# Ledger of designs, part 73: designed miniproteins, single chains

Each design is a single chain, and the fold is of that chain. pLDDT is the mean over its residues in the fold that is shown.

## One batch from the design tools (miniprotein)

Design m2527
Fold by ESMFold2-Fast:
Structure m2527 (fold): chain A 65 residues (1-65)
Amino acid sequence: SSSQLRHQIVKDLQIYAKALKLTVSNDLLHEVAEEAVQVYLKKPSPLGLNYVKEVAEDIFKKKLP
């Protein structure tokens, strides 16, 4: 489900942010996860979750201060 996918991406982004020693809001994490899921829904990839995770990390990096 899209809800389950968003939850998994939020968890992956939390781990990623901790690795970068960043403190980020839950609102930002959910915003990035939603944007990544919407990108995937418009142009699905056979790579599935791995593709969505890569898109989410790219969006996250662009939104960092």
Scores: mean pLDDT 78

Design m2528
Fold by ESMFold2-Fast:
Structure m2528 (fold): chain A 64 residues (1-64)
Amino acid sequence: SMAAEEARRKGEEAARAAREALAQGDSVTFGQHGREAAELAEEMRRRGEEEAAREIWKGSDQAG
């Protein structure tokens, strides 16, 4: 859905910003953006948009 697509895009942006902050040692920015990504993923799961939620979360787990 359009709403899921927008939420996924915002979640992916937040996850990317969190990963960059973590790589730079900025734990505060990491926490803020990581929380935003997690909240968007949880909202998508509650709406039955499981795949969109997984894509947001997957972004948070990459860049190992």
Scores: mean pLDDT 73

Design m2529
Fold by ESMFold2-Fast:
Structure m2529 (fold): chain A 68 residues (1-68)
Amino acid sequence: EEAQKLLDEADDLSVEAHKILVAGGDRKKAYELMIEASRKYAEAYRLLGDEVGAEQAEKNAKIAEKFL
């Protein structure tokens, strides 16, 4: 249940970030939302025992931070 809530929250943040980018809005805000989504994905994957998925999500967050 906790993992599913984190996945749902991460999906919502990812969708919001995408809407900002396609509308030509605040790119920094969009990347900040993507970083938050990636961190929530990592936490959810850890709760599910998916270590590989969690590590990939953490790497995605670090990559996004470089483009802020």
Scores: mean pLDDT 83

Design m2530
Fold by ESMFold2-Fast:
Structure m2530 (fold): chain A 76 residues (1-76)
Amino acid sequence: TKVQERLKDVQDYLDVMEPAIIAKAKAAGLSDEQAEALAQRVRDEVLAEASKRPLSGLEINKLIDEILQRLIEEAK
């Protein structure tokens, strides 16, 4: 289905972005374990949004930044 194709494309994009997400979390003072857990939460929330509607690369990047900022603040 179009939804399955969209989720696969978003998942592949998130796989490319994962090292940068982990690096930002670690730079903010999170442990390796916390950074990995945070990256998984970013993935889950972006995929949940992508399941509802098509997302452009710019929208995915914006969602990643918004979720990442929120989760880093919650971890402090």
Scores: mean pLDDT 84

Design m2531
Fold by ESMFold2-Fast:
Structure m2531 (fold): chain A 93 residues (1-93)
Amino acid sequence: DLKKKLDEITEKVKEDPEKGTEEAAEYLVKEKVSGGTGFMLAVAIVFAGYEAGLSLEELEKLAEKLAEKAKEVKEDILAGLEDAVEKLREMEK
């Protein structure tokens, strides 16, 4: 179920990063998911947004928006953002 939701959200983020992030936030709040799920969604959104052509600053803004909406897993979302952004910076030559 989580994999299916991750795939759905990543496809939406590729088409519309803001709307995809908003749907991810609604999922996290409605389902009251674990911190691990918040972390994975933040990573997925950052990578999907990067593939869609967003800058690192835009990706940080999307993840911060997700964290503000899903306060119960805010720290896990921010940790996921940090992990994904660090990996992207290592890939940017």
Scores: mean pLDDT 78

Design m2532
Fold by ESMFold2-Fast:
Structure m2532 (fold): chain A 61 residues (1-61)
Amino acid sequence: MEEYKEKAKKLMEEIFKAVETDPQKANELLQKLTDLFNSASEEEKKAMLEGINEAFEEYLK
């Protein structure tokens, strides 16, 4: 389950990086994250949300 947290965190960090420089890439990454989330089990979804939350905390410094 730790791998899903790391995956989601990395994807969210890449989205933040792309938002200002390449909005199309940011949208593509967001779609990828959404597809991954929709395919995940309940346990995996919880891990992904934790990773996403950590990425938001780093971004809002």
Scores: mean pLDDT 80

Design m2533
Fold by ESMFold2-Fast:
Order: C-alpha cells, then structure tokens, then sequence
Structure m2533 (fold): chain A 73 residues (1-73)
C-alpha cells in the first residue's frame, strides 16, 4: 500500500533523475534504491507530500523532494 506506492513513485522519479544525470554513480543509485523501504517506514508525511508532487506532474518539484530524501539517508 503506502510503502509500495512510495517505492513505485520514487523509482519512477529516480529514472527521471537518471535520465538527466547519466554520469551519476551506479553505487549512489543502488544505495538510494536499497533504502527506499526504510525511507517509507520513517517518513509517512513525506509519502503524502511525494504523492502530491507526483500528481502535479512537475518533475523539478518531484526531483527536489527526492534529493531531499536521499540527503536524509
């Protein structure tokens, strides 16, 4: 449910970020992906915010949110 939605949304956003940053390290990307379930469990309010940004279809806003979540890892 929420954790699965968060993971799916973040993975879609991650692919978008990768398309803009092809030079990003695969280790950095893999580390972020591995932490997705832990992120979802720790920040339920962030899940709601992320869903809101996803619905806005504004990649820049969604990317900013994603980068903030990675910084917390």
Amino acid sequence: ALAEQYRAAVEALLELVLERNPDASEEEVAHARARLPELAAQVPEAIALFDEHRDLAAPSEASAFFEEQIAKL
Scores: mean pLDDT 54

Design m2534
Fold by ESMFold2-Fast:
Structure m2534 (fold): chain A 98 residues (1-98)
Amino acid sequence: SEKEKLIEEMKETIKKLEEAAAADDKEAVIKAIEELIKLILKMLKLTKDKENILRLIGLILRLFGIRIELERGLISAKEAAEEAIKLIEEAIKIIESE
């Protein structure tokens, strides 16, 4: 299903974030966060529950904030990756509840 595809792509993004954090690769973390935002936007098209739509929008805004903080050097690549992974795990729970 389309949902199963999105969950698999999100799990692959977790691996990319873990690898980027281990390498202290700021650019790779930014790229993975941008990929996550695109995946959550695809999830919004499959989401019918109003509360879940609002939760997914909140996750997009939080990911955008992490990206800006990382680009400005306000947080480390490791910290940004750890926060982004928590947001992916939250997104997976939302799509599984639909």
Scores: mean pLDDT 87

Design m2535
Fold by ESMFold2-Fast:
Structure m2535 (fold): chain A 104 residues (1-104)
Amino acid sequence: SSLEASLERIYARLRAIIDDALARTTDPAIAARLQALRAQLDAIAASDLSLAEKLRRLRDIALEAALLLDEYGQRHPERRREWILLGASLTVLAIHLHVLLREL
């Protein structure tokens, strides 16, 4: 698969994880930050930025989202396991983005 196809697949997965987290959260501060990350993600997808710049920005969003889900887990320990699983998925995406960046 092309690098463009990999970028599109990672974008779709990252957006799906953020949307899933938004559907599950009851914390308005976490929801606002997740919505901001989603808006940044959509802006990157619509931009004319280089592939390298898009990959870097998606990696940064994945890492920020992972930290945000950890914060949610700290505030809601009764739901921590589900947020750990979402965070693990974000970490895998960040690793994949790092590998793609190294191929450029």
Scores: mean pLDDT 83

Design m2536
Fold by ESMFold2-Fast:
Structure m2536 (fold): chain A 57 residues (1-57)
Amino acid sequence: EEPVFSEEQQRSLELSKPAVRAGNEQMERDEEEGVPPEESQLRSSEVGKKVFEEEKR
């Protein structure tokens, strides 16, 4: 059960969903390429930021 959030927090969570998904997809690609976890996390973070910025438009 998720706690009750403010409208701002709820919107942030909704916008985070596609960003997290895109980040996970990037990590899967990096794992196939044999990229170290640290590098994969950085790439995932960058992809997530871009998706999050697009969703908040």
Scores: mean pLDDT 71

Design m2537
Fold by ESMFold2-Fast:
Formats: structure tokens, C-alpha cells, sequence
Structure m2537 (fold): chain A 67 residues (1-67)
């Protein structure tokens, strides 16, 4: 589920996975993030940082190539 994937990505500081989940379905991501707020109150700040990163698309591309 998006919630489980998001929780694991946050615990591992896996910003590429967090960005990928946000890009695929923003509504599902929002619902998962709301459920995870008690565990990760810093999550909204992380999402804000990712949205402001101009190199995000390049990071996602590189991660795909490393698979």
C-alpha cells in the first residue's frame, strides 16, 4: 500500500521513493501522509523540500537506471 511504502521510505530517508509516490497519485499520498503524521510529524516539511528541489526529476531518472 502507499501508506506502507511511504512509511518505509521516510524511515530510510529515501527521498526518491517519496517523490515517486507523490508524483504517481497525490490524493493517495495525501491520505497516507495524514495517517502517518503521528509517527512522522516532519513529513509535511519533507514533502515541501522535495517539491522545491529543481533536481528531483534527474534524481528519479538516475534511480531508475540503477535498478
Amino acid sequence: SVEEELAKAVENADFVTIAGLLAEDEEAFRKAAEKLLPRFPELPAFVRMLREDPSLDELIRRAREER
Scores: mean pLDDT 71

Design m2538
Fold by ESMFold2-Fast:
Structure m2538 (fold): chain A 90 residues (1-90)
Amino acid sequence: MEEILERLKRMLETLKEDKERLETEELSLEETIGILLRAIGAKFEAELLLKLYGEELSDEAKELAKEVIKLAEEVIKLALEKLKTAEPLK
């Protein structure tokens, strides 16, 4: 349980840093893709934890997992918007 809480907290902190970088820095295509893939992975892991262990997770862990999903969705949206601008549709 404590290990899951620490993992969720680390994912949330990484997503916050990645979001700030997307908003404040002019990132390369490679850096933006890296952030996108990390956010997709974090969202999937948090969703999987809720789906497989929902009843067994503490209320704190459930809330952190939901925060990770929400922030990951925001990061994914921002990263995709930046990538779409860099690669115009033909």
Scores: mean pLDDT 81

Design m2539
Fold by ESMFold2-Fast:
Structure m2539 (fold): chain A 78 residues (1-78)
Amino acid sequence: DKALEREEIRRKADEVWASLSPEERSAIFQDVREMYLAGRSQEEIADWLAKKLKISREVARELTTRFLALIQRAEAVE
């Protein structure tokens, strides 16, 4: 049942991600990057994202993980 809950969270995160415009994704990426470099925890970033997008904390945590992966990839290519 925990695996089904995890799949549900991923699906909702995919829907939210797809609903964001390129401009919205870029703005969120910049805000998340600044918070990450300032030493904010993943939980603090997820709480901010949940409030900003009016989504559950679990979905916000999944999205935060995706944005952090993009940030780490961008930093590695520079």
Scores: mean pLDDT 80

Design m2540
Fold by ESMFold2-Fast:
Structure m2540 (fold): chain A 73 residues (1-73)
Amino acid sequence: MVEEAERVAERAERVAREALASGTPKAIGQGQALLDVAESIRAAIKAGDLEQAERGVRTGERMVREAEALLAA
């Protein structure tokens, strides 16, 4: 659980940096949202809130897929 949540946070941060570097307003917005989700996941892990971390993983995985699709278009 914790290790998977950390990996999702790292992936969200990586994709966020790619989106922010793309220079398009929509991608920049998605990148900012991905950084917020990654921070939320890391905060939940630190607090020991595994339910909140799991919700963050589900949200983060969806947002990563959406951002990757946008960047590939």
Scores: mean pLDDT 83

Design m2541
Fold by ESMFold2-Fast:
Structure m2541 (fold): chain A 98 residues (1-98)
Amino acid sequence: SDINNIIDSFNDFISTSTDPDVISGVSGMNNGVIMSMNGNFTDSIMIMHNTINDSTDPNVISGVSTGHDGIIMFSNGNYDTGISYFNNSIDFFISSDS
């Protein structure tokens, strides 16, 4: 599924990035997405907010904020829009890691 490709991309950033802010931001995003897939939207949203508050990189903040919007779309059953937001968050993380 498209969501598995998103999770694989997040795991690749966590494994290959040397930027602590990217690693922390993407880890928070990945945990949020996994919790949302399990139907735990309350804890997912909490982790995303904490990840945004703890980040100082503007691209990481933008990526996690975009992913937070994706989780909200996902919770509303708008999975295609949610996946689109997660793909957009990956583009922000690429910009942070470059």
Scores: mean pLDDT 81

Design m2542
Fold by ESMFold2-Fast:
Structure m2542 (fold): chain A 93 residues (1-93)
Amino acid sequence: MREVEEVIERLKELGKKVPAIKEAADRAADALRTAATGDLEQAAQGYGELVGAANEMLKKGKEYPEYADEINEAVDRALKVAREVVERKEAEA
């Protein structure tokens, strides 16, 4: 949970720095929390929602090249953590 909370906080911070991606960043944070706290089915659904939100962050982030590295790193980390959560829940099923 600690790494999940760190990533959620990072996504929310990026939304504050780049208002254009705030809605997508907030949705990504919510999706990651759903993946981490739900059962296997909820984790898979949360991962799918996170992918959608991450794509919107990347699309809108293209207009803010000064934040491109921060947005890319946060997106990559969120997707990696969510995938590891889903894989762990699948192994326990």
Scores: mean pLDDT 84

Design m2543
Fold by ESMFold2-Fast:
Structure m2543 (fold): chain A 96 residues (1-96)
Amino acid sequence: AAAADAARREVDLALGKLVYAINLNLDPTKWVERLRAAVDRLMDLLGVDPATRAEIQKLLDELEKKVKDPNSTKQEILDALQRLVDAVEAAVAAAR
């Protein structure tokens, strides 16, 4: 419980910093990497099933791809981030 709550706080921090970077047109790459590490740790601590974890990894890969693509719009990046957030929230709710 305490370790999972700490991991959730790490996800929330990385997510907030990522949204901040996107909104200010700063390089968000380091925050995507930090968000991936935090989400992986949270999913592991909550015992999330491999199929759900694979889906979340695909959403993380899509977010990273859009962040690294200079042709991606700010809205496309934010939409990819929202899909990831929704999937993570659903996995957390199902585990609790």
Scores: mean pLDDT 84

Design m2544
Fold by ESMFold2-Fast:
Structure m2544 (fold): chain A 69 residues (1-69)
Amino acid sequence: MDELIEQGARYAAQGDSETAARLGLEAAKLSGMPKDEVIARLAQAARAAGASPLDITRAANRLMELLPD
């Protein structure tokens, strides 16, 4: 799970918000983690990886769209 979040963070830092969000979705499915926690973890990891605020926002918003309620 953590590896998927870290990989997603690296894609977010490269401006690939779609791949970042899809990796976050896979992490959520494997872990059973709540929607808000997965989004927060991806955002934090992306920030640590050097992603811009815009790239973080795009990845987080896309992940929010993909995650079930």
Scores: mean pLDDT 83

Design m2545
Fold by ESMFold2-Fast:
Parts: C-alpha cells; sequence; structure tokens
Structure m2545 (fold): chain A 84 residues (1-84)
C-alpha cells in the first residue's frame, strides 16, 4: 500500500501544512524500513496516517485528530512488537 498524497489547502495555517507533511513522511518511512511492509498492521497504520493527515489539514486540534493519534500510537506499538 502506498501513502496517499494529502496536501493542506494553500490558506491553511503553517502548523496544519507541517503536520500533513510529517505524517506523510512517517508513512513513507514505515513502508521503506518495515520488515514486512505488506503486513496487515502496516497497511492499517498507513491508512490511519492518511486519515490523520486529512483530518489535520482541516483542523489540527479536532477530536478526530486526537482519536486518530491514539489509534496510530497503538498500531506503532503493535508493529514494533510484531517486528521483534
Amino acid sequence: MKPELVVAPPDAPLEAQVNVTLYQMLASLILKYSKNPDSETVKKLIEKLNELARAAARDPDSPEVQRLRKEIFELIKKLDEEEK
């Protein structure tokens, strides 16, 4: 699965633009350096990072962003355990 290209609107705050870029970079790094990039955990993590990037582009302080961040941290922890 490839990271979805999400771009913040041109008039979006710099913070939203930076967050979108960072989340997309993280997705790319996970795919590049993961031991099994085709695993279900990696696929879910990339999907959630794409969702987080879209949500952060709209409103970085939204409850949706906070929920997605928690889900992503749980998936990163699971991936770390699976790739031991």
Scores: mean pLDDT 72

Design m2546
Fold by ESMFold2-Fast:
Order: sequence, then structure tokens, then C-alpha cells
Structure m2546 (fold): chain A 81 residues (1-81)
Amino acid sequence: VEIKEGQTARVTIRAFTDTEEKAMKLVETALAHPGVISVEMLPDNTVIVEMEFENKSEFEKFLEDLRKHADKVEIVSLEVL
């Protein structure tokens, strides 16, 4: 989905890791970002993040920060509000 200037987008991201320590780092990283709505850590050390963003570069920087601690990052859904 194309995001235009002046639009707000909501994204759900699934970040995969193999250890609880990496999952905790992902939670800390997500909670430090403005626009993050919710963060959930699953028993398999997968972290689910929901965030709203208005700027593509903000979203891209956030994905890069998650990728530093995740083995894989997957976009589950992206909605334009």
C-alpha cells in the first residue's frame, strides 16, 4: 500500500528471535520509539509490534533498529488510516 504525505499508517510487525535475551532487546527497542501502540512478547521469543507512523523514513529507521536484534522481521499488516 502506498503512503502519501499527510496520511497516517498503522503497521503490525512480527520480529523473530531464537533467545529470550534478543526478544527483551526487541521489546526495549520498540518501546523507545514514538508511535508504538503495543508490544507483545510470545512464549516462542517472537515479538509483535503495532505502531502508527506518518513518515516513511521514520518507519524505515524503526525497521532497521528492530533488525539489529531480530533474526527475521516480517510485516504482518499495513493499513492507511
Scores: mean pLDDT 78

Design m2547
Fold by ESMFold2-Fast:
Structure m2547 (fold): chain A 101 residues (1-101)
Amino acid sequence: MWLEGNKLMYQSNLEEAIKLYEKDIEKDPDNGRAWGGLALTYARMGKIDEALEYAEKTERLGSDLEGAMTYSELSILLRDQGKYDLADELSKRAVELMKKA
């Protein structure tokens, strides 16, 4: 019961976040922070393939710091979802980007 109510409210907030980040990207396609926000939001929805695609856009279009932050936060979310191998891989990529920042 408690977890069910939290899931519903959380999902509504995720859909709202997507709309806000998409608006930011329409205004500035190089906004790495907005691409990172989309990546994290899709990961929280369990849409991991889309999350990885948007994280790669954060790395390509944003700064190394924005890419590192996005991969770091994705690694935490993936670990919480039991995807330990992928989480470890993204954590290592975040460290490499942070060395360049």
Scores: mean pLDDT 78

Design m2548
Fold by ESMFold2-Fast:
Structure m2548 (fold): chain A 56 residues (1-56)
Amino acid sequence: DAGLQQAEARGQAAMKEVLEEVKKIELDRPLSDEEIVNSGTRESALKAAKTALASR
């Protein structure tokens, strides 16, 4: 269903927005844009964000 896919897409977009906010809060060790780009996928980007948050 298109609605379900749109909801998932919005969720992923919201997660990317949260990652940007986290970078602002984490002054000494924010996630790098290169790490996100290198992953190439939203799943990898989210996993990287969780790892960074857990490490801090």
Scores: mean pLDDT 58

Design m2549
Fold by ESMFold2-Fast:
Structure m2549 (fold): chain A 76 residues (1-76)
Amino acid sequence: KREVFEKLLEEALAFQREVLRERDGDPRELVERANREAKEAEERGEKEGLSGKDITLVVSTLSMGAIAAAVAATVR
């Protein structure tokens, strides 16, 4: 459980770093991508038996990355 959670969180952080590199990315596209990644992370967490709290943390990390990237794109 803990190792699975750590792997999912690491993947969410990697996604966050990826979207932050795309400074000129379309905010709309980034939000849609984050929603897709969040859905996949939720399904994987459920299959691995993670708690709802742990799944929510992973999903929130993905969403925050997309929001940060969208804000960065908007100010440029």
Scores: mean pLDDT 69

Design m2550
Fold by ESMFold2-Fast:
Structure m2550 (fold): chain A 84 residues (1-84)
Amino acid sequence: MIKEDPERFEREVLAALAYMMAAILRNIAKKTKDPELQKEYEKLADEFERIADEALNPDTSLEEVRKRFEEALKKAKEIDEKVK
């Protein structure tokens, strides 16, 4: 059995979470009637997909991936607060 590196496991978890966030945001975008909000959700979904790809790249700093993920989550929260 190939031993899992704890960092590799964390990268896979971050990638999975980022892909899930991208899917959720694209689904919200499809249901959004405001064209500007739809563009914001699509742009943020693209950002989460990039974060997922970076997480799976072992040459990318895990700390940088975490920072980008947290920044993207903050942006998602800010957009959500404007809609509520």
Scores: mean pLDDT 80

Design m2551
Fold by ESMFold2-Fast:
Structure m2551 (fold): chain A 88 residues (1-88)
Amino acid sequence: KMEELIELAIELENLARELLGEPPLSEEEKEEIRKALSKVPEKEAARNIREQALLLAEAARASDLPEERKEELVKRAEEIAKKAEELE
């Protein structure tokens, strides 16, 4: 479902922002993601979200964050990747 993919993309971007110490997405930024993804075929969107989530997990593992934060971010990224794979 496209709505499920949009929610996963928003979750992934917020997770990337947490890794970088940035604030979560604003309502305007979420709307831009919704518009962008609505133009992409669902299977392609799912595949891209999965690949980006796996890359984010690797970035979190390689980061200098405290181990507790690394484990949380890796787990959340892997959960996003799994959900995206199920929607492909």
Scores: mean pLDDT 84

Design m2552
Fold by ESMFold2-Fast:
Structure m2552 (fold): chain A 118 residues (1-118)
Amino acid sequence: MSEEELAREVTDAMGLMSVGVNRINAAIAKAKGKEEAAKYFEESGRYFREATAAELAGDTVEANRYLGLSYKYSGEGAELMGKYDLASKMYLASSRYFERSGDLAESAAMRERSLRLA
């Protein structure tokens, strides 16, 4: 309903995409025997670094594509950990970044995954 609530949810999702948070999430997943989830969090962190490098190079389209991949993989990791609300928010963020990169098929797929878990 409120713009403030939506902005807070987006900010929270962005914070969860930091390399450090993905590294911590991967370690927690491994400690719980969730090796598949750990791999997804590790890939999310890798793509977040690629996005940062692309942004610094001035390649906004490529940066948005890597952010889309980073959020997608973090969503998959969260889903495997049973954190469905978190996964839904990650897939929504992924959809928005794929839209900005012009990857409309991936954007639609991530939006669908987000809505299924909401």
Scores: mean pLDDT 80

Design m2553
Fold by ESMFold2-Fast:
Structure m2553 (fold): chain A 84 residues (1-84)
Amino acid sequence: SEADEQLREAARLAEEGARRYLEEKAAENPDPTRYTGAALRAIGAALNAVIIKKQLKELTPEQKEAIERVKAAAEEAGIHIKEL
């Protein structure tokens, strides 16, 4: 379904943002603008997943998997989203 594709894309973007956040923050000379920007991208993807989840009455196993990936990525970026 379209929701499956949207949640998978949200998971991919959240993971990409979280990975970049950790990479930039671990750099020898961390730039707050770079790692904050990466964290905001991960957060934006996670918020999109919340919006999609709220529109669904029941989640497929694939949708649950994507949401768990988004949740894990958001946590790595330092954000806990209870709505996921």
Scores: mean pLDDT 85

Design m2554
Fold by ESMFold2-Fast:
Structure m2554 (fold): chain A 68 residues (1-68)
Amino acid sequence: ADKYSAESAARGRQQILDRVLREYRAVRPVYADDDTGFEESARKLFGDGGWRVNSEGARRLALDHLAE
């Protein structure tokens, strides 16, 4: 369905964030106790207004994550 409420969009962003953070922690164990910076950066990207902006932010973050 292409009909999303603000709540649905926020939930989608949170799911992507949780997945990215989980995968990041899995591949970067030395950062397991100090992932606050990554979490804050991810939250800023996903917290920005609009689904489009958050989708672009999620893509950028995922690309950065995969590049490592």
Scores: mean pLDDT 50

Design m2555
Fold by ESMFold2-Fast:
Structure m2555 (fold): chain A 60 residues (1-60)
Amino acid sequence: SKIEELRQKVLELGKRISDLLKEANAEDGRIPKEKAEEFKSLMDELVRAIRELRQALAAQ
């Protein structure tokens, strides 16, 4: 199911973002530019996945 795939993607992205934030906290909240770019990419992808999930649910 496309909805199941999108739900799993949202959960995986959320976990990755959480792990990245924990790593940043361990380094006094300072994120190297590479990690900051990864964080931004993950956030953009999460927002997109949530939007797609909402649309897929509305189409049922």
Scores: mean pLDDT 77

Design m2556
Fold by ESMFold2-Fast:
Structure m2556 (fold): chain A 92 residues (1-92)
Amino acid sequence: SLEKAKERFKKWQEAYNSLDEEKRKEMETLAKNLVEEIKRSVPDSKETARFLALLYARQLSEEIRKTKGEEGEKDALAFEYAVLKIADEYIK
């Protein structure tokens, strides 16, 4: 539902903003690498590249959650948000 989507977005922002500068830089670097890899794989559409980047980031964040459990939740959410920000800049 739209309410759940808004709640998830807020959790993404809060997780990202709670990171220290070093972890934030690490997450942004990982996100940039992911977006650039997908851009190279799908050069025909910025919109398709953005969608695939977000979908793949979600799948990768689930692996973090499975491995680290609750301790990985903040890192997983922060990574998804970093990918969203970078992918949005790509289609801008």
Scores: mean pLDDT 78

Design m2557
Fold by ESMFold2-Fast:
Structure m2557 (fold): chain A 98 residues (1-98)
Amino acid sequence: DKLSEEVDKRLKELDKWIEENIEKYSDKEKEEIKKKLLELLRKDPNVTDEGLKKLEKEMDEAIKNNDLEKIKILIHLVESFKLSEELKEIAKKKEELE
């Protein structure tokens, strides 16, 4: 699947960018990432309210403890969800135009 290959390539580029830029993230930006991930996950019918509460607590602890490795994972998840949805939307629109 060419779309999956493009997503994987961009996710690797994203991981490299996060690695190089994680120290530049403010506490406010980390809180916005948490909020965005929770909003994205709430749209998934397979995600439970209990699961969301557990994830929010883990995110809060990671931000409070400045756990950079865990924060990198959270940023990756938000950006990968956003990128995946954007690429799926573009692919769908392209198919409709052809």
Scores: mean pLDDT 72

Design m2558
Fold by ESMFold2-Fast:
Structure m2558 (fold): chain A 78 residues (1-78)
Amino acid sequence: NAASIGAYNAGLGGEKGDYEKALEHGRQAVIGSGGTGDKAAEVAGNAMLAGGQYGPFSGGVTAGLAVRDMTKGPPGLG
């Protein structure tokens, strides 16, 4: 996804990168890839930074989950 692409470009995918740099790249990638607004980019970037402190894989997963949660649709049948 866009956040993961941003983290990869910051060096998290191939080699150890700066998690703070990955946060900025993640935000820009979400926006640039047609992400929904500034808020979604902030959430994805913040999640990537927070998870990324435990490792690049953790950062990517955390960012993906945060974006998924933000874009969660209304509850269906319940």
Scores: mean pLDDT 51

Design m2559
Fold by ESMFold2-Fast:
Structure m2559 (fold): chain A 81 residues (1-81)
Amino acid sequence: MEEEERAREEAIREAEEAARKLVEDEAAGKYGFVLGNQRLLERARELGRRIGLEIGKSEEAAEEAAEAAVRTALEVSQTLP
């Protein structure tokens, strides 16, 4: 249980960091175009879910990581000019 709890927390942290970088990379034009908010949030959710599943190894971790990624992407995108 303790190891599962740690894996879930790790997955959430990794998902938040990845979502933040996704928004920053988009702002920097790394993708060669600007993503619309809806597409950005969809990519953040998918990225977070994947990280949650790979690190947290559970459906609960996948959902929590996906939600954390979307929340982080929304917050970071609101701070960009």
Scores: mean pLDDT 75

Design m2560
Fold by ESMFold2-Fast:
Structure m2560 (fold): chain A 89 residues (1-89)
Amino acid sequence: ALEEAYRRGYEIGALAARGLTSEEARREAEERLEEEVARLKEAKDEALYKAFVLGAAEGALDELRRLGAPEEELAEAEAAVAKYRALAE
């Protein structure tokens, strides 16, 4: 269950990072995020939420690194990953 939430987050995070350079990717990321947030709100499961946001942060960071994003954006993404990893412990 948690693995699926993490994986969905990872995919959406990667799409969101691509959305910085592609309007199509941005729209797809926003649509998928809206659907997943609705599911998480209905479930009211803190563990699923934490798995999802950690996945999204790691997916975004990995894609930003692949795209060669500016150091400022990479630093923010790395901070988000550190924050959500700490919350998972």
Scores: mean pLDDT 80

Design m2561
Fold by ESMFold2-Fast:
Structure m2561 (fold): chain A 83 residues (1-83)
Amino acid sequence: SKEELLKKLEETLEQDLETLQKEYPNAPQSVFEEARKRVEEFLEKAKKVISKAESAEEAYKLVLPEAQEVMLEIEKEARAASL
């Protein structure tokens, strides 16, 4: 369902943030605070995309690439801040 997709997306991104924080312990806490805000902004946009999609499968195909891009950018920020 669309609700299950959104919940899974929220849970996955939260787990990914926790993993990155453990992987980059030397990055300032502010980097992860900014990352959480970015994830929250993405999830608000994703909710609208999911609601307008014809199916959960269609919604998944639309939101997954954007979620991956957001996390990739966050990891680059954490890595740079760890130096």
Scores: mean pLDDT 84

